# Designed miniproteins, single chains, continued (4), part 112

Each design is a single chain, and the fold is of that chain. pLDDT is the mean over its residues in the fold that is shown.

## One batch from the design tools (miniprotein)

Design m15903
Fold by ESMFold2-Fast:
Structure m15903 (fold): chain A 74 residues (1-74)
Amino acid sequence: TPLAERMRELIRELRELVEENPELPEEVKAQVESLIRLAETLIRVLEDNPDNEKVRAKAEELIEAMEKLLEELK
C-alpha cells in the first residue's frame, strides 16, 4: 500500500541518517530504533489489513512522527 511504501522509505532514511551521523546521542539512536520497530510492525498489520481505518490512521500518525524526527535531525 502507499502508506506501507512511505513507511519503508522513512525507515531507510532514518537508518541512513544514523549511519552517517555516528556521533548522535544514544537517546536519539534509541528513539530512531523504537520508531523503526513500530513502523516494521505496523507495515505488516497494514499489508494484512489494507482497508482497516484504525490501522491506516495509526500509520499516518507514525509517518508524521517519523517525518518530524527526520526534519529535526537534518
Scores: mean pLDDT 84

Design m15904
Fold by ESMFold2-Fast:
Structure m15904 (fold): chain A 68 residues (1-68)
Amino acid sequence: LTEEQRERVAEAVSEKFGLPVEEVRAIIDKLEADGAGPVSVRALAGDLSIATGVPPEEVRKVIEEALK
């Protein structure tokens, strides 16, 4: 993710699902730090799904729209 994409995703997920932006950013940052390569939308949707309690398919749609 670029820095701008990361910011858009964090804000979109926070706004849609009510998770604090700081928490969403922390999840993205941890996934990027722990990963052996670029963060996939699927991996990000999975981790955010766990944090929000929302199904990963719904989270994925929000991420894909934010990345447009």
Scores: mean pLDDT 76

Design m15905
Fold by ESMFold2-Fast:
Structure m15905 (fold): chain A 70 residues (1-70)
Amino acid sequence: TAALTKAIAQSAIVAQQKYGKAIATATANALAQLFGVSAAAVNALADALAAAGTTPASAATLAAQLKAIV
């Protein structure tokens, strides 16, 4: 679950880079619901990772991997 939450947060960072913060939050919430994790925890982790300077390219790779798993 922790690894999945991190992957969802990385996907949200990619969405933020392309579409802005509001879309990233909506994406994180939708993915959290699909995988049965807390949307609040995913959003908090996404915000923390974005603040830490996680690159959009790294986030894109993890988002693609998550999509392949689903």
Scores: mean pLDDT 55

Design m15906
Fold by ESMFold2-Fast:
Structure m15906 (fold): chain A 74 residues (1-74)
Amino acid sequence: SQADITAQLREKMDELLRVAERLAEAGDLRGLETVLDQADFVLAQIKEVGTPADVAYAEEKRRRIEEIRERAAA
């Protein structure tokens, strides 16, 4: 179902963001770029399923991705 697919995508997003935080802390900028690119693809898929809750989730995670990028670039 759409709900099952969305739940799996949200779990994948949370996993990718946990990995991204660890890579940022370790200074692994190459690994961080790869993981955040994957997170961007998952984010696009979540938005494609189109429920209002998914859009709200996607906007929150988009801000989180940008925050991680900004901290790593500093």
Scores: mean pLDDT 82

Design m15907
Fold by ESMFold2-Fast:
Structure m15907 (fold): chain A 99 residues (1-99)
Amino acid sequence: SMEARLRELEAEIERAVAEYREALAAKDQARIAAVGQRLTALLQERYELTGGDPETVLRAARLMGELLLAQAEAAGVDPEGVRKLVEEELRRLEEELAA
């Protein structure tokens, strides 16, 4: 069932996000990279299963924006600039998907 597979992917994505945040807190660069790649693969599989559903695309973009900000904060590299960039890109995507 596609619904059962999507539910499993949602659970795996949630676990990968938790692992990614733990890796950021531990400042484990190898684990950040490995978990980040796995998360990207899970988000791509969800995108393919939903046929690029706009709501799914927007959810993935918001999540990636949150993780990008968390990474910038953990690294001490321009968190305010990253936040503003993420907010602007999400606004543009929301407008594009609403059109």
Scores: mean pLDDT 87

Design m15908
Fold by ESMFold2-Fast:
Structure m15908 (fold): chain A 90 residues (1-90)
Amino acid sequence: SNLEQIAQNLAEAISKKDKDLQNVVFRQILGALKTVDKAQALAETLAKVLGEEAPGVLRDLSIFLTNLGLKEQAQVLKDAADDTAKKLGL
């Protein structure tokens, strides 16, 4: 699916420690983050695909969205980061 492709692209950027590539992917997914429901679906996909790296990426994406004024979507991703970290014992 498109969300799984996005998650895989983020996983590759993380493995390479490439923050510029991560930001390119963040910009590409803005269309998938237009509603709270879409942000929730993306957060769930990222948590499943990225595992232990998911909380960090979800927090980075939340900050990115906050800077764009998408505060409701940013809060969804922040809550997902906190929930995922708690479930992983982080």
Scores: mean pLDDT 80

Design m15909
Fold by ESMFold2-Fast:
Structure m15909 (fold): chain A 81 residues (1-81)
Amino acid sequence: MSAEEIVERLRELVRKYREGKVSPEEAAAEFEELVAEASKIGKDWSDEEQKRVLAAMNELQDLLYEAGVIVDGDLSRLPPN
């Protein structure tokens, strides 16, 4: 998976979340999968590609924090929806 493909998938996930097509929990789960994938292959990317991926991740993470969902942390301790 390329850096551009991950950015596009993150932006699509943001769009789906804003449109109410996915729950915060579903968005968080897909976000964690994309973070894990980026972490495995991201070392082969340029600095510019890594910055673009991080910017897209931060955008989605901010939305999930506003929804009360913690990403890249202890999800088992989140309050039930």
Scores: mean pLDDT 72

Design m15910
Fold by ESMFold2-Fast:
Structure m15910 (fold): chain A 82 residues (1-82)
Amino acid sequence: SEEDIEEIAELEVEYALLLHPELTDPELLKLMREISKQETREDVENNPQGHIDALREKKKTASEEQAEIIDRIIEKLEKLAK
């Protein structure tokens, strides 16, 4: 659903801010959300499992806080793929 795509975009920006807390430009953050939404739409249409697998791989070296966000993104993507 559109709501799940919006939630994924918010989570991906939150994850990016954990890695790069200096990203404080609101226009850049808005652009990052829009790019995330577009990428999620394309991934769900073309290869939903590939994005999920990439996130699981990323989780292997993630901190506990990062892993929590990744798990929430995977949950939303699995819901969209079904």
Scores: mean pLDDT 81

Design m15911
Fold by ESMFold2-Fast:
Structure m15911 (fold): chain A 107 residues (1-107)
Amino acid sequence: SKEIEELKKKAIEAIKKGDTETALKQVDKLLKIGLDYIKAGDIEGVKEAADALLEVLEEAVKKGNREVAEKALEALLELLRHAPDDRELILYLIGAVLRAIGLLLDM
């Protein structure tokens, strides 16, 4: 999705500039899109939103921005909490959450 890519880019650029407020707003928007995909039954859209959140989290960890990294982990957990009973999606989101936790513990 072009919208997911643009929000991800904006979040990463904000993190690089130290603009925590802007980065947090993009994380909230990425979560909203992911939740909208869950409601629509768009499994591939949910995975795309989760991947974008994980990439934002990775950049936040790399730049030492714990607040943005924790917000992105919370967003991944919220996607997992609302995930439909789809084994592939649930395992995918669990993998993303475990990766996010590992990155945060290494901060």
Scores: mean pLDDT 92

Design m15912
Fold by ESMFold2-Fast:
Order: sequence, then C-alpha cells, then structure tokens
Structure m15912 (fold): chain A 85 residues (1-85)
Amino acid sequence: YTEKIKKVVEEYEELSKVDPKKAFEEWAERVLELMYEYLSSKLSKEEVIKLFDKLIESAKETLDEERAKIVIEQLEKQKKKVEEE
C-alpha cells in the first residue's frame, strides 16, 4: 500500500501543475479506492460503511464547498460499491 500511495501523491503533484481541480478529484478517487481495498481486508462490510459515513460527515464540516463535493461524491461511490457487493 505504501508504494501505491507514493504513486498517487506523485501523480497528484504532476497533474496539479496543469489542472489543480482535476488533480484533486483524481487524488481523492485513488486515495479512497486504496482506503477501501485496505479497510475491506481488515474490517467487516458494516464497519467500512460506518467509517465512510463518518468521513462524509467530516468532509462536510471541515472542507470548503467545492472540495467537500468532490470528496463526498467519491466517498458515496465507494460506499455504494461496498453495499452492492
């Protein structure tokens, strides 16, 4: 996972020089996919869903509107994927 995280960070840095918004969207998607893979190997489906719900709430509270929208959309996408298994 550490190597995958490093690649995500490197890709974010390169893309953010050209399109910061797209870089953030892609970074959020990749980070949340890696988090889902890691958590689904360690936690039950119910625990993963609860964690995503908490992260969605946290994003609404702590992020600006534009970033919150991107993060929440990706979190809801991953949560739905877990629920539809």
Scores: mean pLDDT 72

Design m15913
Fold by ESMFold2-Fast:
Structure m15913 (fold): chain A 58 residues (1-58)
Amino acid sequence: MDPYLNEQLKKAIENGDYELAAKIIVAQEVFANNIKLSPEEQEKRIKEIAEKLKKEKE
């Protein structure tokens, strides 16, 4: 896992920027699992993860 992305993810969550946090999570998943996702598939996953993170904070 990329230490730079992990640090950025932590800061995004601390700032309440769930959209940015979700983008970082999806980028890490694609990189770590060697998954070839289309940009459209990545965008859908980003929205799903962002909503999940937002709900967990409430």
Scores: mean pLDDT 74

Design m15914
Fold by ESMFold2-Fast:
Structure m15914 (fold): chain A 81 residues (1-81)
Amino acid sequence: SMEEEKEKLIEEIKKIAEEIKKIADQIARVDPSLRPSAETIKLLVDEMIKQAPSMSIEELKKAKESLEKLKEELVRLLEQV
């Protein structure tokens, strides 16, 4: 059902969001000057999760893609610090 697809997308988004927050914290531990940026990323990700239940399936798919791209960029940044 559409509701089951939406619930699955929200759970996938929550999982990626928690991974992003962990990577952001790792970056800030290696480079403390990046702590304010890490906290901003965590805040933005938490706000997106808060909004997720009101999103359409297409909006959730785009949000998931955006979070996956953000995670990839943060992993690349972590490899450089």
Scores: mean pLDDT 88

Design m15915
Fold by ESMFold2-Fast:
Structure m15915 (fold): chain A 120 residues (1-120)
Amino acid sequence: MEIEFSEEEQEHLLEVMRIAVEKAEKDPSVSERTKEALKELREEIEKNPPKTASELYEMVKAVFRRHRLSPAEAREFVAIFSDSVFDYIQENPELSEEQKAMLLRAVDVIARAAGEVVAE
């Protein structure tokens, strides 16, 4: 079954991406390619918010391929996004259980996209 993102859920995803970009920029151990990939994904989500999990999945795969992320950089990207989701949920206790579940599903989508690209 296709997972659809509401406009409100798309806005939450964009805010999580802003947090992820900021975390990566503040951490000197993060690869420059990982930082650039996070910035590009944020910009693409802002310009063309994904309406479905499939759209997000294809967008992430395209970004990973363009930046030629190594398996280590792909894992780093997923870890930064995951940490950003948990921080966002912790700072926004008003989020519904459905909204929290959507953000956790976005982590799974990004992790699956990363796994496919690094297996190529």
Scores: mean pLDDT 84

Design m15916
Fold by ESMFold2-Fast:
Structure m15916 (fold): chain A 65 residues (1-65)
Amino acid sequence: KELLTKYALRTAKALLDELGDDLVSISFKITDDSLEIHVETRTPEAQARADAIVAEFKAELEKEK
């Protein structure tokens, strides 16, 4: 859970830094084996950006396992 929490916080910071005012909400569901991230944004362009950021951090998490 410590690794998942670390990546959740890093992902949240990246989303806040990149999306700013276009970020509506972020929610995290952390289980023993998984991290699910739901991001709500104001525009489809911001959503594509959010999806790219989430994918990047998930790829990093997979390498750390």
Scores: mean pLDDT 76

Design m15917
Fold by ESMFold2-Fast:
Structure m15917 (fold): chain A 74 residues (1-74)
Amino acid sequence: SMEAEWEKRVEEAKKEIETNMTEEEARKKVEEMEKKLEELKKNNKEMSEEEKEEAKKALAYGAALELLKLEREK
């Protein structure tokens, strides 16, 4: 299901943040994708399939960062 795929992407992103990058690097990836999405919206352009996959990865990093934040606040 799409839900299971999303959970897997978020789990993989969280593991990557914990093992292979900093939270700051993950935030930069999210910021870069947000800027790109805003630019596409301003120009009324649709995303390619490759751009959609990149957006899903960036969103997964964002979700993983929120999970890490919540774990620290507990």
Scores: mean pLDDT 76

Design m15918
Fold by ESMFold2-Fast:
Structure m15918 (fold): chain A 73 residues (1-73)
Amino acid sequence: SEDERVAQIVERIEALLEELVAQGKSIEEIVREVNAFVRRETADLSPRYAARVGFYAVALLSEADLELRRKKE
């Protein structure tokens, strides 16, 4: 189902974020990699489900940005 597909993509975004943070990537590099991944993985989804993945990706990126800023200070 599309709902299961969205859940799988979100889990993969979380795993990708953890990997990029562990590698010491900057937030700018993380944003680029996650955006490229989302574009590729949502290409086959309807616009509604692609938008849901995009919403979750923005939320996850915002959390990652806040955590990286806290570590720098």
Scores: mean pLDDT 83

Design m15919
Fold by ESMFold2-Fast:
Structure m15919 (fold): chain A 63 residues (1-63)
Amino acid sequence: SRREKARRRLLAPVDELLEKAKYNNMPKEKIETLELQREYLEAVFNDDKEKYKEIKAKLESRK
């Protein structure tokens, strides 16, 4: 479906980055930031307003 395709396209770049980060044993802080970014995109895709606001705040505090 278009929705499934859109979801896969949305998550693909961050999933690839996260896989490479874990493979290269990047610092846990960097991996956690990528995991938060992935959760943010999932929450936005699912229109979970409370969750994406919480995750966005966490991401902003980590920059």
Scores: mean pLDDT 81

Design m15920
Fold by ESMFold2-Fast:
Structure m15920 (fold): chain A 120 residues (1-120)
Amino acid sequence: KRLEVEELIKEIAKILGDESIIEPMLELVEKLQERGISLDSIIEALKLLKEMLKEKKSAKEMYEAIRNIDDQDVAQVLFEFFILLAEKGLLTLDPELKKEIDDALEVQRELEEYKKKRLE
């Protein structure tokens, strides 16, 4: 599972043309696991991210796709990777989308804290 995660991250970095994203993505995987998210959910999210990047979806199309994912763990993982790519300048967000995302990040933070308390 860990080796599969590393290979998916390398493939994503290759699609993006920027290997500097590998270390930040691996750090995010570690944080997600520490928060109780399974490697299976992380792998599923990375596979979906890779497919969206190969299809050259816009940031808005990617965000809308993430919102339509039924598995909340997969949706959350994919959303956090999406935000990481945007923060690293690999995805361009228009001001309206950025505001919607900033609002959604606040909700995600509250949900993650709630989930962490329930698992403890």
Scores: mean pLDDT 78

Design m15921
Fold by ESMFold2-Fast:
Structure m15921 (fold): chain A 92 residues (1-92)
Amino acid sequence: MKLTKEEAVKQIVGILEATIEALKAGHDLDRVLEAATQQIEDIAKENGDEELRKMAVEALRKIAELVRQGKFDEARSILEEFKKKAEEYVKK
């Protein structure tokens, strides 16, 4: 099903938030990242939105690296930066 840019961003933000929560709860890092990456790729592909895909995957990559270091507060900061960039992107 094709989403609007706003709906796609909302779903991706939810995926990134759920990823941080799952990792903080001690779920397997590689499994959680594989699932999150696939969900983001599927959302972006259905909409043909390569720019949103690149932005979301880069945010997920930065979040994953910070979580590997136990830096959950910094991971939340990356999520907040993504929210701001995505909100600006939707307005274009």
Scores: mean pLDDT 81

Design m15922
Fold by ESMFold2-Fast:
Structure m15922 (fold): chain A 101 residues (1-101)
Amino acid sequence: SEAEERARMRSALASLAEVELLEEEGELTPELREARETLERFLREALERLGPERMAELAEETAELLLENAEKGKEQNPEAAERLERAAERLRELARELRER
């Protein structure tokens, strides 16, 4: 279904942003590197199928969900909330880049 595809896309985008943050921090394990390659392949195939504007919309939707989750979890785990906020910023940057193409 479309809802299931959107959920899978949002999950993949959020996971890629998280892996990119871990790589920036120098914490990327071999397992995370393989996961990144799998996510990048999946998202590249999706970009070819859906186009840059639809991918930008999905990236923005995912960023909004991450920011909502960050706000909800901020009191219990402020460090995790900051990571979600950083991941959302990366997804918004991805959306801008996609629209410039």
Scores: mean pLDDT 84

Design m15923
Fold by ESMFold2-Fast:
Structure m15923 (fold): chain A 72 residues (1-72)
Amino acid sequence: MSAEELAKKEELLHQLRIAVYEWLLSQGLSRREAGRIAREVVEALEPTFDPSTPFEELVARGIEVARELLAR
């Protein structure tokens, strides 16, 4: 992976974590719980990350993973 591809991946994963975290806060979770779940979502999606995936699709997948974690 090139330095540019790695930087883009890291930026997208960082933005994904923020988007999922803000969504979790909107669902009434504490900052601690929202932060923990947002980290778990990013860790779960990182190994299958494709830089060509549209950000809105990546966020939708992240929210679905977060919903599954909340249902446990």
Scores: mean pLDDT 81

Design m15924
Fold by ESMFold2-Fast:
Structure m15924 (fold): chain A 76 residues (1-76)
Amino acid sequence: MERDILLSLALMALSVSTLSEDPKIAEAARRAIELLVAAERGEMPLEEALEEAAKLLREAGDEGTARVIERQRELL
């Protein structure tokens, strides 16, 4: 799968998580989006951004979104 598609799918999942009623999950999702935007700009490797994003969501308690992001990383 093309990198742009993987990035778009990860951003879509994170956008849903920013709407979470749990402020901890919403904040983690916003920080994760910042990492993916940095990767899109070439400021960091996409693989590292996806790993850190998944970690942030998992630590915040959003296991579902973390697994979606990890799956995009596996397809990279």
Scores: mean pLDDT 83

Design m15925
Fold by ESMFold2-Fast:
Structure m15925 (fold): chain A 73 residues (1-73)
Amino acid sequence: VVREAAEKIAEVLREYGQEEEAERLLEESKKAKDLNELAKLAQRAVFRAAPRMSSEQLAALMAKVSEILKEAK
């Protein structure tokens, strides 16, 4: 469950050109015990990506990440 959610979030990050953050999330997610820890890692990835994205892209990324995490529960 955690791995599938992490892979989906990484795919969305790659869709918006954030390959470095996608790879970091996948590596860090290997040590995540549950979806709560994955959510914290995803939040950090979004914050690190934010300066390289438009406000519209950031809003879309945040919405898609939130949806993936809710669906995984």
Scores: mean pLDDT 79

Design m15926
Fold by ESMFold2-Fast:
Structure m15926 (fold): chain A 58 residues (1-58)
Amino acid sequence: EEEYREKLHRQIARFAQRAAALSKEAVDRYIRAAENSLLPEELQKAVVDGLRAARDAL
């Protein structure tokens, strides 16, 4: 599981870079969707953190 988590974290970072090409509003929508997802807490945090970093880069 830990190995898969590292791979998923890298994929999430790439998705965050793509999300940065969208408006901040679109990124906020993805953050809300991730927070309301059924993902495990650690994965949910990684997705949200990645999207927040992308938003801050906008």
Scores: mean pLDDT 72

Design m15927
Fold by ESMFold2-Fast:
Structure m15927 (fold): chain A 88 residues (1-88)
Amino acid sequence: SKEEAEKYLKEGEEAFRKRDYETALKYYKKALELNPLNTKAIVNLAMVARAKGLDEAAKYLFLAATKIIAGKNEEALRYLKKGLEIIE
């Protein structure tokens, strides 16, 4: 649900603020499972990936967010998938 996705996003943001990157990744992934077009979750996940030295994953995640802003949701989902595959 939207409410459940928002709860996961908040849990991820709290973990990211505390530099608990593994917990932040877990909750941002859960938020994106419920809403894969959540630009805030994607951008925050990209920031965590970059903080962990996963620069290629961060690049794809930022591209995904950019494509959502451009209204290119199919391209966004392809870039999101590539970023998530690297983080796994």
Scores: mean pLDDT 87

Design m15928
Fold by ESMFold2-Fast:
Structure m15928 (fold): chain A 56 residues (1-56)
Amino acid sequence: MDEEEIREILDYIKEQVMTEHKIKEEDFKKKVLEALPEVEETHGEEVKEIIKKWLE
């Protein structure tokens, strides 16, 4: 999966989660940041960096 596909999936998940659970964008970003070490362990550093850039 390339960087563009990962970003599109993340955008989709973000909109779905925020809309369905009525959480704020800041809370969503905080949860994702807390999960970054696990993402690096399971998917590698490249995916972690894509997610970090996407959160900006």
Scores: mean pLDDT 75

Design m15929
Fold by ESMFold2-Fast:
Structure m15929 (fold): chain A 93 residues (1-93)
Amino acid sequence: GIPEDLLQAIYDHVLSAQYTSLRLLSNNKIDEARELLEEYIKKGEEAYEKGDYTSAAAYFGAASVIASLLGDIDLQLEMDKKLDEAIEKYTEK
């Protein structure tokens, strides 16, 4: 199972990303939603490289939900794998 503190951090970022992306998409701002996705991917990768697996998991979770909302299934699956890897690293402490 996912530790409760890690799950809360993931949930907070995922919920924020979901609401922001839905607002952008409801206004046909698809390019801005894509830019937000790219920022979360970059932040997730940077956090993972620094060993900040809590932030990495939260950012990859946020990126996964944005990719899903954009219909980018391949990228959503890639972000889900990175999320799982970050959670695994966190639990291996």
Scores: mean pLDDT 86

Design m15930
Fold by ESMFold2-Fast:
Parts: C-alpha cells; sequence; structure tokens
Structure m15930 (fold): chain A 100 residues (1-100)
C-alpha cells in the first residue's frame, strides 16, 4: 500500500540518521534512539497521530542534543535527511487524517 511504502521510506531515513549519529552518541542515547524509531513507526502504523507527534518530538530533542558534536559534513547530511523525513512524515499524517 502507499502507507506501507511511506513507512518503509521513513524507517530508512531514520536508520540513515542513526548511523551518522552513532559515533557521537553514548550507548544509552543509541538504544533510546532505536526505541523511539520503533515507537514512531508503530504509532504511524496504528494511525495514532497523537503518539506519533509525541515520539517525533522526543526524537527531535535527542537529535538536537547530539547535533553540536557532529562535523560540518555530517551536520549537512543529517539536515538533508531531516528535511526529507519532515516531508514524508507530513505526507503520511495527511493520508492518515483523510481516512478519518
Amino acid sequence: SELDKLLEEIRKILEEILEILKPYMSEEEYQEFKELVERYIKALEEKDIETADKVSAELAWLIAKVMPKLSEEDKKKVEELLRRLGKLSREIEEIIKKEE
């Protein structure tokens, strides 16, 4: 389905962000990020936009905490991935809301 395709693209981008951030993160921050990704995807699959928004905010906070540690090259890569993620997340949320 279109939703399944968008979910897979969102997961892929989040995994790419995590791999860039991994060298700059503690083990605890890495595990927290992984858990938040799974919770975000599950919330979108269950069409729970309220939970998805809350988890998205937690992911954004964790990313913001790690970002100052990155090289300028890695910052640009993450910023581009976040722009793509933002677009896809808006698209999937609009599709879910139209099904109500």
Scores: mean pLDDT 86

Design m15931
Fold by ESMFold2-Fast:
Structure m15931 (fold): chain A 83 residues (1-83)
Amino acid sequence: SETEEKAEKLIKELEKLKEEALKEGDEDTAKFLSRHISDIKKMLKDGKLDIKSFTDTLIDEVSRVPFKEEVKKRIIKVLEEVR
């Protein structure tokens, strides 16, 4: 389905950002991304994933977390491209 295709793309892109965060020693960003990847996988399995609602909520959350501005921009870009 379109939802499954969007979810798979989102998971892959967030996993990539998580790996980059781990390489840079940014444990807070890696933990944040890991949690949300797990949430997407669970919601997808349960048939409860609304991609737009999820990405809109996560964009708002990312805008409020104390991460480096470049990290926030990269995460938001991934989320906006999947919406």
Scores: mean pLDDT 86

Design m15932
Fold by ESMFold2-Fast:
Structure m15932 (fold): chain A 81 residues (1-81)
Amino acid sequence: MEEAKKKVKEALREVMENTTEEDIEERIREIREMIAKGVSDEEIAEHLFERLSEEVLKLLEKKGEKEAAELWKEEVEEILK
């Protein structure tokens, strides 16, 4: 459990550290389009979290961290309730 949590935190940090200015620009563009369409703040936050969650999951799977990937999936499902 604790080791899996540590792996999730490491993957999240790595995703954030590897985020480029172009990635930030793309996210800002997505947010602006959602706001223009009248999407709620909650739905925008959910969309951003889903994007981050997908990148973290891909990294964990690439590293073969099965327990951490499963834990991350469970946490995502709980947050998106």
Scores: mean pLDDT 77

Design m15933
Fold by ESMFold2-Fast:
Structure m15933 (fold): chain A 79 residues (1-79)
Amino acid sequence: SEQNQLESVDLAFEVSEALLRAGASRERAAEIGGRVFQLGLRQGAEVARRIKDRIIEAARTRGAEEAERVAQEEIARAE
């Protein structure tokens, strides 16, 4: 739905912003954000939101490297 697309864009932006703040490269932040966006389109915004929350929590508490690892694991599991 259009609403699901809009929510997925917002979730992707939040992920990219959190990764950039934690010190991730622009390329990695964009890649991971884009993957969260695609998950929202394929599996729904609720799934993407749960993954976004875990990535942001890891970025906030454990830094960019751990957040990137969490993103890779959570996205792979959801696929």
Scores: mean pLDDT 86

Design m15934
Fold by ESMFold2-Fast:
Structure m15934 (fold): chain A 92 residues (1-92)
Amino acid sequence: SVSLPDTPQTEVARQVAEDLLNAAKTNRERADKILAEDPKNKENQEKAKELYVKAKQQELLDKYLDTPPSQREQARQQMKEELKKLEEKLKK
């Protein structure tokens, strides 16, 4: 019910959210490129997996920062479930 004024702190929060999405996109693109260049290379597969997990964490954190307080408990649960699901899928 309270709107945050445009202060230096509010600008920093917006910048952090934008940086998270940009970092996630970069990590996904990097992972895709590594796999495309040499999909049979085991080290490249491991690097790509780490980058996909990092990108997912960054995307989920950005969503959490945009989530209203009433939905944050649900968002935290969803983040934990999606991250574990991805990590388990990548172990195989």
Scores: mean pLDDT 76

Design m15935
Fold by ESMFold2-Fast:
Structure m15935 (fold): chain A 66 residues (1-66)
Amino acid sequence: DLDKLEEEAKELLKKAKEQKDEESELILQMILDGIDVLKENKASKESIEEFLKIAKKKIEEIKKRL
């Protein structure tokens, strides 16, 4: 679900900014930008599912670090 991923990424981005973790900020911003592109271009369900799979893995690694 893109909306749940977006919410989690925004919350983690706030934490990354508070901790000055520039690498996590960059990755989270890239995920948020990717969500925006998918929404604007009315991406296929398959494309959204592949993006969610990749983004969730990145978010889990960031959560372990923050």
Scores: mean pLDDT 82

Design m15936
Fold by ESMFold2-Fast:
Structure m15936 (fold): chain A 66 residues (1-66)
Amino acid sequence: SIVALVDALVAFTIALADKTSVSVDTINAIAKSAFLQLLPLLSTLSVAAITAAAKAIIAASVAALI
């Protein structure tokens, strides 16, 4: 479900902000961008695959900042 995807990403961004000291606002902006890029693929990919891809993109983008 979309709710489960959003909840998973919110939990992930909060945990990543705490771990890396990057602001939650910055990580949320990255997460929103990643999610919007992947949203058209929901018809082709599973919600689980989209969630995993979004987490990977967010983690890689945040790693580039630290």
Scores: mean pLDDT 75

Design m15937
Fold by ESMFold2-Fast:
Formats: C-alpha cells, structure tokens, sequence
Structure m15937 (fold): chain A 101 residues (1-101)
C-alpha cells in the first residue's frame, strides 16, 4: 500500500539523518527500528515500529523528519502517543510497586 511504502521511505530518511547528526548509539537503534519497519508486511506493524523509534529518540529534529506532512504526522503521532502512554503507565506501575515494597 502507499501508506506502507511512505512510512518505509520516511524511516529510511530519518535513519540517514540520525547517522549524520546523532550519536552512534542513536544511529544503531534507528537502524534496528528501520529494519523492523522494512520487515513489516502491514501498515499497522510498520507504524508501531516507527512510533517506537520516535518515542526512543525523543528528539524534535528526528520527529520533524518523520512528520514531514500532516498525513505522516497523524500516523506517526498516533503510534508514538500510544507507545508514550503505555511507557508512562508501565513507569507508574513500577513506581507504585517500589512504594509498596
């Protein structure tokens, strides 16, 4: 699908940008997520992996490269927001568990 092709291309461009401007650790993680996106056979799986990369980087510059258009912003933003909510929930559960110990 065009959406799947677009997200794979966006991830390639972002990974190239991170390799030029980011740390070696960020570049290695970007390559991992890009490989997962490229291995994805559905748009939904690819968006999930792209969202993980956006959340991991936390860099406004990296977000700009993924979110170059309103359509891409809606797709990546939705996936990233969902993952950020799940991460925040997991952190709260861990903090509550530590307080009870």
Amino acid sequence: SKKLENIKNDMRLLTDSVKRTGSPEQAAEAEKYTAAVNASKTYEDAAKEAGKMAAFLGDPSAEKDILASPERAAIAGGAAAGLAQMSASSLKIEEEAKKKR
Scores: mean pLDDT 59

